# Ledger of designs, part 43: designed miniproteins, single chains, continued (5)

Each design is a single chain, and the fold is of that chain. pLDDT is the mean over its residues in the fold that is shown.

## One batch from the design tools (miniprotein)

Design m17471
Fold by ESMFold2-Fast:
Structure m17471 (fold): chain A 120 residues (1-120)
Amino acid sequence: MTVTVAVLRALLGEEISEEEREMIREQLEFLEKRLEESTASPEALAGLYTQLGLYHYALGDYERAVEYFRKALAADPDNLIALYGLHRALAALGREEEIPRLEEARAAVEEELAAAERGS
């Protein structure tokens, strides 16, 4: 199983193994270092912000997940995975916020998971 499959399953409410959490922690450290060293534009970082949000969400760090999903949406407002991630992270924190396109955003996460599971 790839880290991508694990973080998308976590976002849809599935539990992940300790082995998957360890893989996510290792990838998270690598991606955060890449972000710190990056000179890329915010638009070019939209995908990286989405990945960071997903990884923090999967590890239960919902406050940081919200921060990164908001940064992803600031760079790309049509990022449905980040939009659904923001909704899930806010719900986990007991915060209510009106998030548009939730049914569409959930479908995008389910489609991305199915594509990742179908193989490389």
Scores: mean pLDDT 82

Design m17472
Fold by ESMFold2-Fast:
Formats: structure tokens, sequence, C-alpha cells
Structure m17472 (fold): chain A 79 residues (1-79)
């Protein structure tokens, strides 16, 4: 349980930072980070495609940006 919360928080930070580096607004980056963190809490082993689909629901996040952020999230989840 605690490990899942820690992983969700780590994914939130990594996704938010990656999106900010790619020029996404702070509001959209926070929303995207929150959405993927919630997905990780419900499913501790989400696929890259599931992460990408959650990111694409955020206004201003395009497909290329979602792919890069999903890759970053997967690296966190791999250890």
Amino acid sequence: MLESIQKANEVYRVVKEKLLEMGISEEAAELAGTRVALLVMENPYPTEEQLKKELLKVPGVGEDIAEEAAKAAVEVLKK
C-alpha cells in the first residue's frame, strides 16, 4: 500500500516535470500528473498505452508529448 502511494507520487512528479520541460502549461502539467498518479493507484502496472490515453485526455497535451511523458512514467514504474 505505502509503496503504491510512493510510486504514484513519483510518477506525478516525473510526468509534471517532463511536460513542463516540453513547454506545457503548469495547470495542464499538474492535471496530467494527477491523472496518471490516480491510474497508478488503481492499477500498479499500467501499460505505456494506458498512460498515453490518460495523458491525451488533458487539454493541450498532443500525441507526441503524451508518448514522451508515458515513457518517463514507465521508467519510474520499472524501478
Scores: mean pLDDT 81

Design m17473
Fold by ESMFold2-Fast:
Structure m17473 (fold): chain A 80 residues (1-80)
Amino acid sequence: AKEEAIKKAEELANDESLSENAKEVLKGLAYTLSNNKASKEGLKNAGESAIEYAETSEDLDEKGKEALRKLGEFIKKLGE
């Protein structure tokens, strides 16, 4: 579960169709997930940030928005 989220975030961060800002969000998510002392609140915040970026970003296509939203929801659940 956690390992799948990290792998997905890393794969998305290498996607040429994503903006640099989206890649930075994904790198932050991967860092949070890899930190063994990451609080539940920290994981929830990381997931919520990814969802917010997916919903508000004007530089992502629908595929990118859906990918970030689903990843963010998954990470948020890890923090619950």
Scores: mean pLDDT 70

Design m17474
Fold by ESMFold2-Fast:
Parts: sequence; structure tokens; C-alpha cells
Structure m17474 (fold): chain A 100 residues (1-100)
Amino acid sequence: MAEEINRRTLEEMKPLVEELREAEEPSVENLARVAALMAEGAAEIIEELKKAGVPLSEEELEAAEELRRLARELEEAIERGDLERLREAIERLRELLRKM
């Protein structure tokens, strides 16, 4: 099922997100970049499944949009050096992973 594929990708992200949450400068910035790339990848998988005609739930489509938004927020926070924003985005990513 599409849900299982997405869940596995997100499950693989969980250890990285936990590490990011506890990390300090400068390691948090590097790990946040990796998390942003993974979030974008997960969103892209959902879109590819939709294009292939796989029926997706409303929750899966909303999760894809949230993942993209969080990826952009992480990138912007890194560019600005905004550690508070980075931590907020990481916590929101972790919350999304818990729901899935």
C-alpha cells in the first residue's frame, strides 16, 4: 500500500529527527539540511503515486504538503542562521512522523 511505503520512509527519518532535536551548533544545521532533503523526497514519492493513479487518502495528500512546507522552512532557517526556527521546524517534522 502507498501508506506502507510512506510510513517506511518516514520511519527511517525518525532517528535523524531525534538526533537533530538534541544536537547543538553547528551539527544541527548539517542534520537539518539532510532532514529537509528527506522531507522533500517523501513528498515527491506521494506525488508520483498520485500521478500513477494510486488512490491516496486526504491525510496522505495533506502530509505531502506539510512535508514540503517544512522542507522549505528548514532551508530558509538554515540560510538565515535562525536556530529557533530550525528547532521549531524539526519539532513539527517529528510531530508529523508520529501521526504517520
Scores: mean pLDDT 68

Design m17475
Fold by ESMFold2-Fast:
Structure m17475 (fold): chain A 55 residues (1-55)
Amino acid sequence: KKEESIELAKKVADKPPEEQIELAMKYGYAPNLTDEQREKVRKAWEEAREAEKKR
């Protein structure tokens, strides 16, 4: 349900960036996010991508 998905996204956004990355990878999570939530996830993903660059 869309309302429940939004609440789940809010819970994910409240977690530290490391946990947001873990949840996104583990569950393939792609919910409808608010601008603030998208910024948190985006920063976490960019940080993870830079870490991956080091191989």
Scores: mean pLDDT 60

Design m17476
Fold by ESMFold2-Fast:
Structure m17476 (fold): chain A 66 residues (1-66)
Amino acid sequence: SLEDLIKKIEELNSYIKEVNDLITRAEKKRQELIDKYLSKAKNEEEMKKYIQKGNTEARKEIVKER
């Protein structure tokens, strides 16, 4: 029924919001690690390397630190 369809849409909208909140938290933690690496960078060239490497390795570091 239309009522069941509307309820399902509302449930999906709630789920999308939850997922977006998780993405935001993960992005914040990733950025915090990148910022920590950037504070150790001595020049702009190293900074660019840390940003690129941070996107790949920061998640791995977060998982390792438990």
Scores: mean pLDDT 72

Design m17477
Fold by ESMFold2-Fast:
Structure m17477 (fold): chain A 74 residues (1-74)
Amino acid sequence: SVDEVREFAQQLLEQFREWLRQNPDASREEMLQKLLQIVNEIVDRIDKENVPQDERDLILQDVTQQYSQIVEEH
C-alpha cells in the first residue's frame, strides 16, 4: 500500500539520519550516494506495490525534501 511505502521511506530516512550522526565528516558526494541508494530502494518498493504515478511522484518529492532538510540540519 501507499502507507507501507511511506513507512518504508521514513525508515530509510531515519537510517540516513543515524548514519550522518555516526559519520559527522561525511562528504557531499557520500551523502548524495546514500540518497541515490535510498531513492532506488523506494522506487523498487513502489514498483512492486503498483503505486499510482501521482502517489509515486509525491513520495519521491517528499523523500527528496526530507533528505535536504536532514543534510541542512547536520
Scores: mean pLDDT 86

Design m17478
Fold by ESMFold2-Fast:
Structure m17478 (fold): chain A 60 residues (1-60)
Amino acid sequence: SFEELLQRAKEELEKAESLDEIGEVVTRYMAELDRHLTPEQRERGRLELARLAVEKANEM
């Protein structure tokens, strides 16, 4: 589901140890959002992924 996808992305971002790893996780989950989700879910998911990535990067 959409919520399960975002939860997995969040868990992988929490495990990222470098900016390159954050970028890899974001790229992968952005592609997953684009597969079979509605435009509204893609927009929401992209914004949430960007927010989580920025928060994780600020921890480094």
Scores: mean pLDDT 79

Design m17479
Fold by ESMFold2-Fast:
Structure m17479 (fold): chain A 79 residues (1-79)
Amino acid sequence: SAMKESQRKIQEKSDELRKNGIKLYERRKADPEGFDEEIRALMSTEEGGFEAYLKLTQAAMGEAHLQHEKGKKAAEEAA
């Protein structure tokens, strides 16, 4: 379906960014407005973009949580 195809395209783009050394979390952190604009543009051109964006956002949140835990451990080791 068109929604399934849209989800795959967004996922492939996210995976490609990670593979090319551009981490989703780091990119969003460095330029949150530009990253959000890029995602919005992708959503506006694809059916089912909302579901695909939700999955992408969940992946980004997972990365943010991982980075937070790393920071917490580093702070505890430094103390």
Scores: mean pLDDT 63

Design m17480
Fold by ESMFold2-Fast:
Structure m17480 (fold): chain A 70 residues (1-70)
Amino acid sequence: MEAVLAELTRILTRLVEAGIISEAEREELLQAVREGDYERFERMMVRIVVTRELTPEQLALLNEMGRLMR
């Protein structure tokens, strides 16, 4: 669990640095994972992907994060 959370934190921090998500969104996503609320996590991620124009490289980061959650 801790190793997955550390890797997820790393990926989400990169998304904040790239301007895709806010610090508040990063904390909310991490909190959803800590609570085991994967439905909330998925809803937030879908909203981010649908509402923001992402580059292929940014989409690859989201796909990598999705693999960690399987």
Scores: mean pLDDT 75

Design m17481
Fold by ESMFold2-Fast:
Parts: structure tokens; C-alpha cells; sequence
Structure m17481 (fold): chain A 80 residues (1-80)
């Protein structure tokens, strides 16, 4: 799991940087970059956790703290 997490983080960063340069840093670009990186790693559990964590981060940035906390807890449970 650790090696796949490291690969995911590296690839998500690359895709986010590339897409943000082209389309600007938006919630959609962030979500798509995370989703694509998770698919490339090929770990379905990690992919689900990464998407939940991304949605939680977006909710947090919008001030929806209750939703952000719930999504973060669900993502963490998938990686436990």
C-alpha cells in the first residue's frame, strides 16, 4: 500500500501541475487530477479514498466543515 500511495502522490502532483498550468487551478482540475492518478496506480481502494479526501478538501475550502469531516473520516477508514 505504501509504495502505491507514494506513486499516487507523485503522479497526482504531476497531473495537477500540468492541468493547472493549462486550465487554471480549479476544483474540477484538482478532482480530475486526483481521479486520473488513482486510476493509473490501479488500486481501487486507494482510488476511492483519494476521491473522498479530495471532495472533503473541496468541502472544507467552501466552509462545509461537517461534510469535509465526514468525507475525511470515510477516506481514512478505507486506508486502515
Amino acid sequence: VEAKVEEFVRRAGELLKERAAEEGLTEEVYRRSVEEAAREVGDERLARAALLATEGQIAYSRGDLERAQALGEEAEALLA
Scores: mean pLDDT 74

Design m17482
Fold by ESMFold2-Fast:
Structure m17482 (fold): chain A 74 residues (1-74)
Amino acid sequence: NVAKAEELEAKAKAEKDPLKAAILLGQAGQYYFDAGKYKEAARLAREGARLARDVDPDMAAALEAAADQLEALA
């Protein structure tokens, strides 16, 4: 559902906590993936990885790996 992805992406942009923002971007990316929008899903995973980098490096690495896989599908 693209509308759900857009809602979660907007919430992520308003979120001041980088870890919570990264989680919201990951959730939005999952909805884009379910809609077949792999480029959008990859973009959000990459953005989430950047936000998580200094707070949760393991989450950042997982999001970068997910973005690489999604880019291969696009």
Scores: mean pLDDT 83

Design m17483
Fold by ESMFold2-Fast:
Structure m17483 (fold): chain A 80 residues (1-80)
Amino acid sequence: MIDADADALIAALRANPDDPVGVLGRFLAGRAEDYARAVLERVYARDPALVRTVIDRLNAGSRAFLQRYPGVYAFLQSIA
């Protein structure tokens, strides 16, 4: 499941290069945070540049919403 969801997230990020934060927000919706973090770690292992596009587009508002997902936010901060 993690590998399939990582592939799906990579495809979604590549299809939406102008809205990587929106893609992440939709991905986080309806998923357990520990699972979402594991998928993001797998995406980063496969394509770190795609995860960095999310980090580069984070603003104050998107950082505020990510505080609802502290494990995901901590991971993104660790690789920023």
Scores: mean pLDDT 81

Design m17484
Fold by ESMFold2-Fast:
Structure m17484 (fold): chain A 87 residues (1-87)
Amino acid sequence: AVELFRAAVDAALDAELARLGVDPEEAARLRAEADAAFDATLAAGLPALQARATPEDIAEVRELLANESDPAMRAFLQGALLALEAG
């Protein structure tokens, strides 16, 4: 489950970095930063959040995404949104 969620986050990040035309070295760095942020978020309780996700929780993730300006964090939040909506 966690591995599938991470794969979704990684796929979303890859798609966004490709859309933005980020160079391969910078894309790799941003991926590593997003992976670290993902791991930290999972350790902080995301599995509990996923188990209890409601439409209101999904809306909150959308609001976080709307207010986020960092590309790596936006890609992470988009991946999280896709994983939550897929349940």
Scores: mean pLDDT 69

Design m17485
Fold by ESMFold2-Fast:
Structure m17485 (fold): chain A 72 residues (1-72)
Amino acid sequence: KVEELREKAERYEELAKFYKQMADILNQLADENPELREELQKLANFYHSIAQYYEDLARAYRRAAERLEKEL
């Protein structure tokens, strides 16, 4: 079960990185496309929120794994 919690933490860490990168790309596209800037920035902010959510999940699973490992 400890390995499962660590695997979930690692998966959510990777998802957070992915959405962070997507948000950065969208912000770059917003700078390059003034006509779509507002919509692309809103989408980038949404992806940043998703990234933060996955970072929070990763931290929760990491802490759960550490706590369980300490009991063993």
Scores: mean pLDDT 84

Design m17486
Fold by ESMFold2-Fast:
Structure m17486 (fold): chain A 62 residues (1-62)
Amino acid sequence: HMEEAKRAIEELYQAIVDGDAEKALEALRRFHEAVAKLDPETAQEAWDLFIEAVEKAASERA
């Protein structure tokens, strides 16, 4: 389900903003596991959200 992927994205966003590399890697692993359970179209939506969140988090740190 998409909700697990969204939670992982939110955790990754916060970890990047906080500069916590360990938590960022853990969140990325959870995201990958969640996406592997989705159908291809939903997985693409999850990846689009992931890219948007990472881009936003990087801007917050710059």
Scores: mean pLDDT 81

Design m17487
Fold by ESMFold2-Fast:
Structure m17487 (fold): chain A 95 residues (1-95)
Amino acid sequence: SAEDEAFWREFSKRAGEILEKLRELLEEVKKDKSKIEEVLKEVEKLEKELEELIEEIKKKIETLTDEKLKKMLEETIKFVEEEFKKIKKEIESLG
């Protein structure tokens, strides 16, 4: 439905914003390694925001009857979690 498509778009947007902020933090620490402690605190905040977002989406998935949308949301969650973990490890490797 149009409402379910709007929900998928909003989730993708919010998840993308979290990943973009995380990438900006990686670039900050690459430019100035003295920022690592400050950056890691911000990463922890973003990780919590992502966990809360994913929990919200998982609850929504349980109510959906559209199998294609369910699959798209589940695949998007997996992608976002894997990308976040990858970037976080890159940041940690610089400290």
Scores: mean pLDDT 85

Design m17488
Fold by ESMFold2-Fast:
Structure m17488 (fold): chain A 68 residues (1-68)
Amino acid sequence: SHIDLAEELALRLITTPFANVAEARDFILENYEGVPRADELATLKVEKRYQELARLLAELEAEIRRRA
């Protein structure tokens, strides 16, 4: 999508319930191929560390856009 892919990923991660880290990671990899540090994003989401999740997504924004 040409709409901010990093923003879409952030919203979907925050609003989607996941049972565990593996489920969240698989969601990221299936919908956003080649996203760097997907395991860390999944872990921060499941642990509800949303400020750190938002910071990491902001740091990875250029990489996420590049892999779209």
Scores: mean pLDDT 75

Design m17489
Fold by ESMFold2-Fast:
Structure m17489 (fold): chain A 84 residues (1-84)
Amino acid sequence: STLVTGPEDREKTVEKVRAGEVDKIVIEVEISSEEEEQKAGELVKRIYEIAKEQGKKVSVKVSEEKSEETGKTKLIIEIELEPG
């Protein structure tokens, strides 16, 4: 599995998906940041396109979690890749 919390993780995650090195990806995004939310959506789309080209099944689960320290809400996007 791979956790994505920032920009540096995004390209590395895409490369790992292309290499078949990860089957579960977790993306964490602060809801108050439209820019980060949009970039997370773009990452999900890229992962989906790569998985489709590889003949894999994609499962996406979205949930919300409240930060204990800041009281801000974050989106948690869980992507599971299954062999087709």
Scores: mean pLDDT 77

Design m17490
Fold by ESMFold2-Fast:
Structure m17490 (fold): chain A 78 residues (1-78)
Amino acid sequence: MKKETDEMISAIEEFIAKQKEELPRFIRTLREEVAKNGTEELKVLAREQIARREQRYQLIKSSAEKLKKELKELTLRK
């Protein structure tokens, strides 16, 4: 039972780690596009996309930490 919970926590941690790696790559790609085609509209869209992805990452991270805590508590009660 504890082993199964540990595997789930590990999978959640791997998912968060992957999101953490992909976010900077996404931001870099958008910034490079804006640098090549510096229209005002592209700058606004890039800022909005970056802000939304950062906000989404924080939400995912927060939700995952809460889920990990609940899984650990289930193991401890047993």
Scores: mean pLDDT 77

Design m17491
Fold by ESMFold2-Fast:
Structure m17491 (fold): chain A 85 residues (1-85)
Amino acid sequence: MEEIKKEAEKKIKEAKTPEEIVEAVREALQRLREAGASPEELAEFGEFAAKKAAVHMRNQGWSSEEINSTLAAIGEVVKETIEEI
């Protein structure tokens, strides 16, 4: 669990596009689900990832529109992953 969170955080910090951030979150959520994470644990990870993504995007000077769109996409990926259980 902690290692998956660490790898996701690293990928988010290295991301150069919104799509790379969303992909890093999707990959981590799929790995957590395969490891037996509950819907609640997946939602908690989504909140963690969204917070880390928001900080990274703001630090890189991305537009408010890109930040809001990326955070919304992260929320959709979390919802999709939970609904597959």
Scores: mean pLDDT 83

Design m17492
Fold by ESMFold2-Fast:
Structure m17492 (fold): chain A 109 residues (1-109)
Amino acid sequence: HMEELEQRRAELRKVADEAYKKITEVGDKAAASLTDPEAQERVRRLVEAIKNLLDAIASSPLEEARDGVEAFKLAGDELVRVVQSANPELGAEVKKVVDEAIKRLEEAV
């Protein structure tokens, strides 16, 4: 149904926008809290890549958005690994945000 597709696209855009804000907040906190300059730079690059993926998901047709969600899962897992290896407690906070974003994005596609 066309109406269901429009509603699903609107929900996916909303979920991606909310994930963008939460990833920005937790990513900025992670970058500011890490003491290793290489880990900080890697976190910043991963956050930028994830934000670009979320923008693409918000703007894409549903079929393309599914590929974007899979790419987001890979980038999000890498962000969690980098932060967790440097700061396990902060890594757990990042993981919570990433896991919730993945769940909501998968429910929307």
Scores: mean pLDDT 84

Design m17493
Fold by ESMFold2-Fast:
Structure m17493 (fold): chain A 99 residues (1-99)
Amino acid sequence: SERFAALGQAWLEAGERLAAGEPVQDVAARLAETYRRLGLDEEAEILEEGARSPPERALEAIGLAHARALERKVELYGTPEQREAFRARLPALLAELRA
C-alpha cells in the first residue's frame, strides 16, 4: 500500500543518514514526521520522544520503528514461510541495529 511504500523509503533514508553519521535524534525526528503524515501516531510519538532523549534511547526508537515497518511489509507481501523466517531472525536484526 501507499503507507508501506512511504515507510520503506523512510526506513532506507534513515539507514543512509545513520551511516553518514547524522545525529540519531535528528534521524528519529525525520522518521517521526513521516509516521505523523501517515497517521501512525503511536510510532510517531515514540520517535518524537526518542528525538528528545539521549542517543541510545533515540536509536532504540528508530530500531523499534524499523522492526514494525519490516514486520508489516513482510506480512503484506511475504509468503507464510517468509513471515515465519523473518520473525525468527528479527531479534538478531534488532541487535545489529544496536551495534
Scores: mean pLDDT 73

Design m17494
Fold by ESMFold2-Fast:
Structure m17494 (fold): chain A 80 residues (1-80)
Amino acid sequence: MKSVRQEAILTEASLTVMYLALLEEYRLTGDEEAKKMAERIQEIIDKLQAALDAGDEETVKALIEEGKKELEEAKAYLKK
């Protein structure tokens, strides 16, 4: 059975990879939308780490769902 912390770690790993992909897209294209999406993902990573350090499991769950939504939006953006 996967713990909330394990799911948070996997979500943070996925967000970090997407953050790097969006920064590369911004470097290649100069598209400000890629930069804004990367900044939103970084904010979620920072909040997720803070919630994990605080032991706030409910906030961690909410941030995992928010992170998953941002990942889907970023994937859709990169497929254009």
Scores: mean pLDDT 86

Design m17495
Fold by ESMFold2-Fast:
Structure m17495 (fold): chain A 75 residues (1-75)
Amino acid sequence: MREELEKEIEKYEPEAREELERLLKENNIELEPATVELAVRRAAAEKALKKLKLVNTEYVKELAEELRAEAEALE
């Protein structure tokens, strides 16, 4: 579980970094590199957690639908 979460966080780090850099550029805001790195990690972690929650919810829903379809086919 932990390794999967960390893998997912790493997956979203580049996307979070690009989004943050774009926001900083658009709003002409300068942040210290350490602050940027912390913000990127937090944003990536938030995205990873939301994705895992959504995937789990949709996966459970799809599984329930498949089981219902199988039960109906068994008629």
Scores: mean pLDDT 69

Design m17496
Fold by ESMFold2-Fast:
Structure m17496 (fold): chain A 59 residues (1-59)
Amino acid sequence: GGGSKAGAAIQTLAGASKEQAEAAGRAVLDGASPEEALKAGGATGEPVRRALEEARRSV
C-alpha cells in the first residue's frame, strides 16, 4: 500500500537525520507530498532528498 512507501522513506530519513526526519515523517503521515515533507523537515542534505525521490518513484 501507499502508506508503506512513505514509512520506508521515513525510516531512511531517520537514519540520515533523526529530528529532521521526524518532522518530515509527520508531514507525510498528515498526507503531505514528499515536497511538503522536505519543506516541513528542512533540507537535511542528499540522503533525505534521495529517500523521498525513491518513495515517489515507487508510487
Scores: mean pLDDT 57

Design m17497
Fold by ESMFold2-Fast:
Structure m17497 (fold): chain A 90 residues (1-90)
Amino acid sequence: MSPIDVQIRRYSSSDIYDRYTQYVSMSQRAMQVSQTDPDQAQQLREQFVQQGQNIIRQLDSQGQDMARSIVRNRTQGDQQRIDNLIQQNS
């Protein structure tokens, strides 16, 4: 578990932590299925981006600027990785 994941767990509501765990799982699943099912990977990628935006909105309302920036950067990075994997297998 990264130090950032520990901070989100400690200082965010249980709802935000649960959403963050699902969000990370969605990106991992999208990467895994990108080689066998690019259509499913695309759907998971879209859900991942939407959940990232929802988490960012909640963190922004709570004044957690650093955590918000981390989720934004992760969303952009993982989105790019998923898109690259889908293109390689399309």
Scores: mean pLDDT 75

Design m17498
Fold by ESMFold2-Fast:
Structure m17498 (fold): chain A 55 residues (1-55)
Amino acid sequence: RKEALDQLLADAEARGLVVRTDDGGVIPKEGAESLGVKEGDPAEKVLEKMREKFS
């Protein structure tokens, strides 16, 4: 759900697996495959994929 996704994003950012942008995008780093995204995915599409997986 959205609350779980927000918590997961906060944890992933703290672990260095993702970087959040000022416009609300998310850039995946190496190791983010466990979140259903990969390094090189567009920031806009990363949030959409994670939302679908964890909603």
Scores: mean pLDDT 72

Design m17499
Fold by ESMFold2-Fast:
Structure m17499 (fold): chain A 80 residues (1-80)
Amino acid sequence: MTKEEIIEAVKRYLQELGIEVSDEEIEAFLKKYSNYDPTKIYDDGKFEKALEKLGLTKEEVQSNPENAIKLIAEYLKLTK
């Protein structure tokens, strides 16, 4: 998926949950996520909490784009 497609998918997912998020917030997260370093991502307790809430592992997120979208959406929900 392109960056633009991921942004739209995350926005749609959050909007279905009744959460408004800006393209800027999603882009900021994607900049961090596209350079995925498990160490840096897990320095943020909110990211770990998002994984726990979704019942996903790091490996499941890395191997499946749909899981990555869900994780991004849940993380952004926690930062609102």
Scores: mean pLDDT 67

Design m17500
Fold by ESMFold2-Fast:
Structure m17500 (fold): chain A 87 residues (1-87)
Amino acid sequence: STAEEAERELLRALSFIAEKRYDAALESLGEARRLITEFYEELDRPDAREEALRLLDEAESLIRAGRSVEAQAVLVRLMELFGRVAR
């Protein structure tokens, strides 16, 4: 599903951040952004979409700043939001 693909890209980004492969992490987050947008548009949940995209923007900024621990925490929060909506 689109949600499972988005979660896979978020997990890949977490892995790349742990490896300090920040460019690869940003590419995975770009794909996650596309999938997240598609998922929430299909559900007609603009509020949830805006919240998820805000967390992605925060994570991307933290990655670009080299703040890996903070970026990982933001991505975990985003994944928790998916778990709640997927129920």
Scores: mean pLDDT 85

Design m17501
Fold by ESMFold2-Fast:
Structure m17501 (fold): chain A 59 residues (1-59)
Amino acid sequence: NLVDRIIETIMETYKLSQEQAEAVVDAAVGLSEALGLPEHMLQPLALMFADVEAHAQSK
């Protein structure tokens, strides 16, 4: 549920495709688990990754 909401936010805000948004969230989940971060930190991490991805791809 939280993951789905983050994917939707990324797609709407950064204009990434669903596949790109899912990849960004997967990367954020992986980093969050590696660092032992609480669930509420997942969204900020995913948004940071989305910003980097959008900058790299432009569309």
Scores: mean pLDDT 78

Design m17502
Fold by ESMFold2-Fast:
Structure m17502 (fold): chain A 80 residues (1-80)
Amino acid sequence: GAALADVLAEVAAAAGLDAELARRAVEALLAGDRAAAEEYGREMERLALARMSEEEAAAREEAAIAANREALLAALAALQ
């Protein structure tokens, strides 16, 4: 029903999950194919974990670049 689709869309959005996989999971559940729905669920979890790792790596890289830029600007200001 619509309530289940809404809940899964909300979960997918909150977890950064693929909307197409969420839709396929709903379709599998409506068809009575629990095994397929479970497989799509596992794939969504795998992609969410990979995305989190990429976002963490990007955040660390941005922090390192900002720190190096600050250090360089401080050194340039000191040298005038």
Scores: mean pLDDT 71

Design m17503
Fold by ESMFold2-Fast:
Structure m17503 (fold): chain A 90 residues (1-90)
Amino acid sequence: SVLAPKVLKKQDELQPEADEIEKEKDEKKKLEKLKKILEEALKVAEEAGDGELVEYLKKLLKLLDENPSLEKVLEALEKEYEKKKEEAEK
């Protein structure tokens, strides 16, 4: 699937913020930053009509609320990223 141009531009804008999360040592601050990025990305995805991305981001936000462990959220993010990458290569 191809993301809408507005969503792709927003991903590029959010990448520096995502890179900053890796350098944060406080798990609480990491979760707050990650949740903010995901909520902003969700709004852009909804405006762009990208249903797959909307469902993906809603799932991640729900996982953050149910499992406030950064490790579990990061594991879920990596698995979904790998899955999308594998689907794109087929």
Scores: mean pLDDT 66

Design m17504
Fold by ESMFold2-Fast:
Structure m17504 (fold): chain A 105 residues (1-105)
Amino acid sequence: ITDRKKFSEGSALYSASGVLFSAAESEKDPEERKKLIEEAKELAKRSEELFIESTDNKELQELVRKERDLFIQYIEAKEAGDEKKAKELYDQLKKVQQQIDDLVS
C-alpha cells in the first residue's frame, strides 16, 4: 500500500456502502429503499477508485475491482429477488475478501 490515507478512506466508504445496503433491506418505503441502494452502489464505486489509487500492486487492484463488481451484482440480485444468485455472489465475494486480506497482511 503506497497511500495509506486513500486505503483507509476506501475502506471506510466500503463499510458505509454495506451499512446503507443493510438499511435498504429493512426499509419498507420503496422510494427510500431505492435511494439507499443507489447510494450504496455509489459509495462502493468511490471506494474502488480510492483503493486502486492506494496501491501499485496490480493483483490487489484486480481483486478490489472484482470485490466491488461482485458486491454491486449481489445488491442487484437481492433487489431482483434472485436469492440463489445472491447467495452464489456472496460466497464469491467472501472468497475475494479473504484473498485481499492475505495480500495486505
Scores: mean pLDDT 83

Design m17505
Fold by ESMFold2-Fast:
Structure m17505 (fold): chain A 108 residues (1-108)
Amino acid sequence: LPPLSPAEAQQLWDNMQSLLKEARKLTLEGFKDRSKIREAAVKASAAGILFSTLENTGSLSKQQKIEFYKELAEINRLLSEVSRSLNLPAADVNEANAKRLEELVKKL
């Protein structure tokens, strides 16, 4: 794939960061409103799609990859805590996802 222009890469990165910020906020709101957990998962998934586009076009620095994996790991940690507080079976899956992302950071 051809590389993205710096402006295109920056726009996708900014959009991805916005989606991660929304996912974190919705996850925290999930402690009071279970419906927010689904919205958080949708936003996190959308951020992952933008990340894959940036990775596949060679548009990411090592620092940006570390930043993304750390943020997504923290969101999965929060999702595990919310799911556990609401007695949802997803808690262990979210914790396992966080650990996997933390291991990816160590390998970079």
Scores: mean pLDDT 86

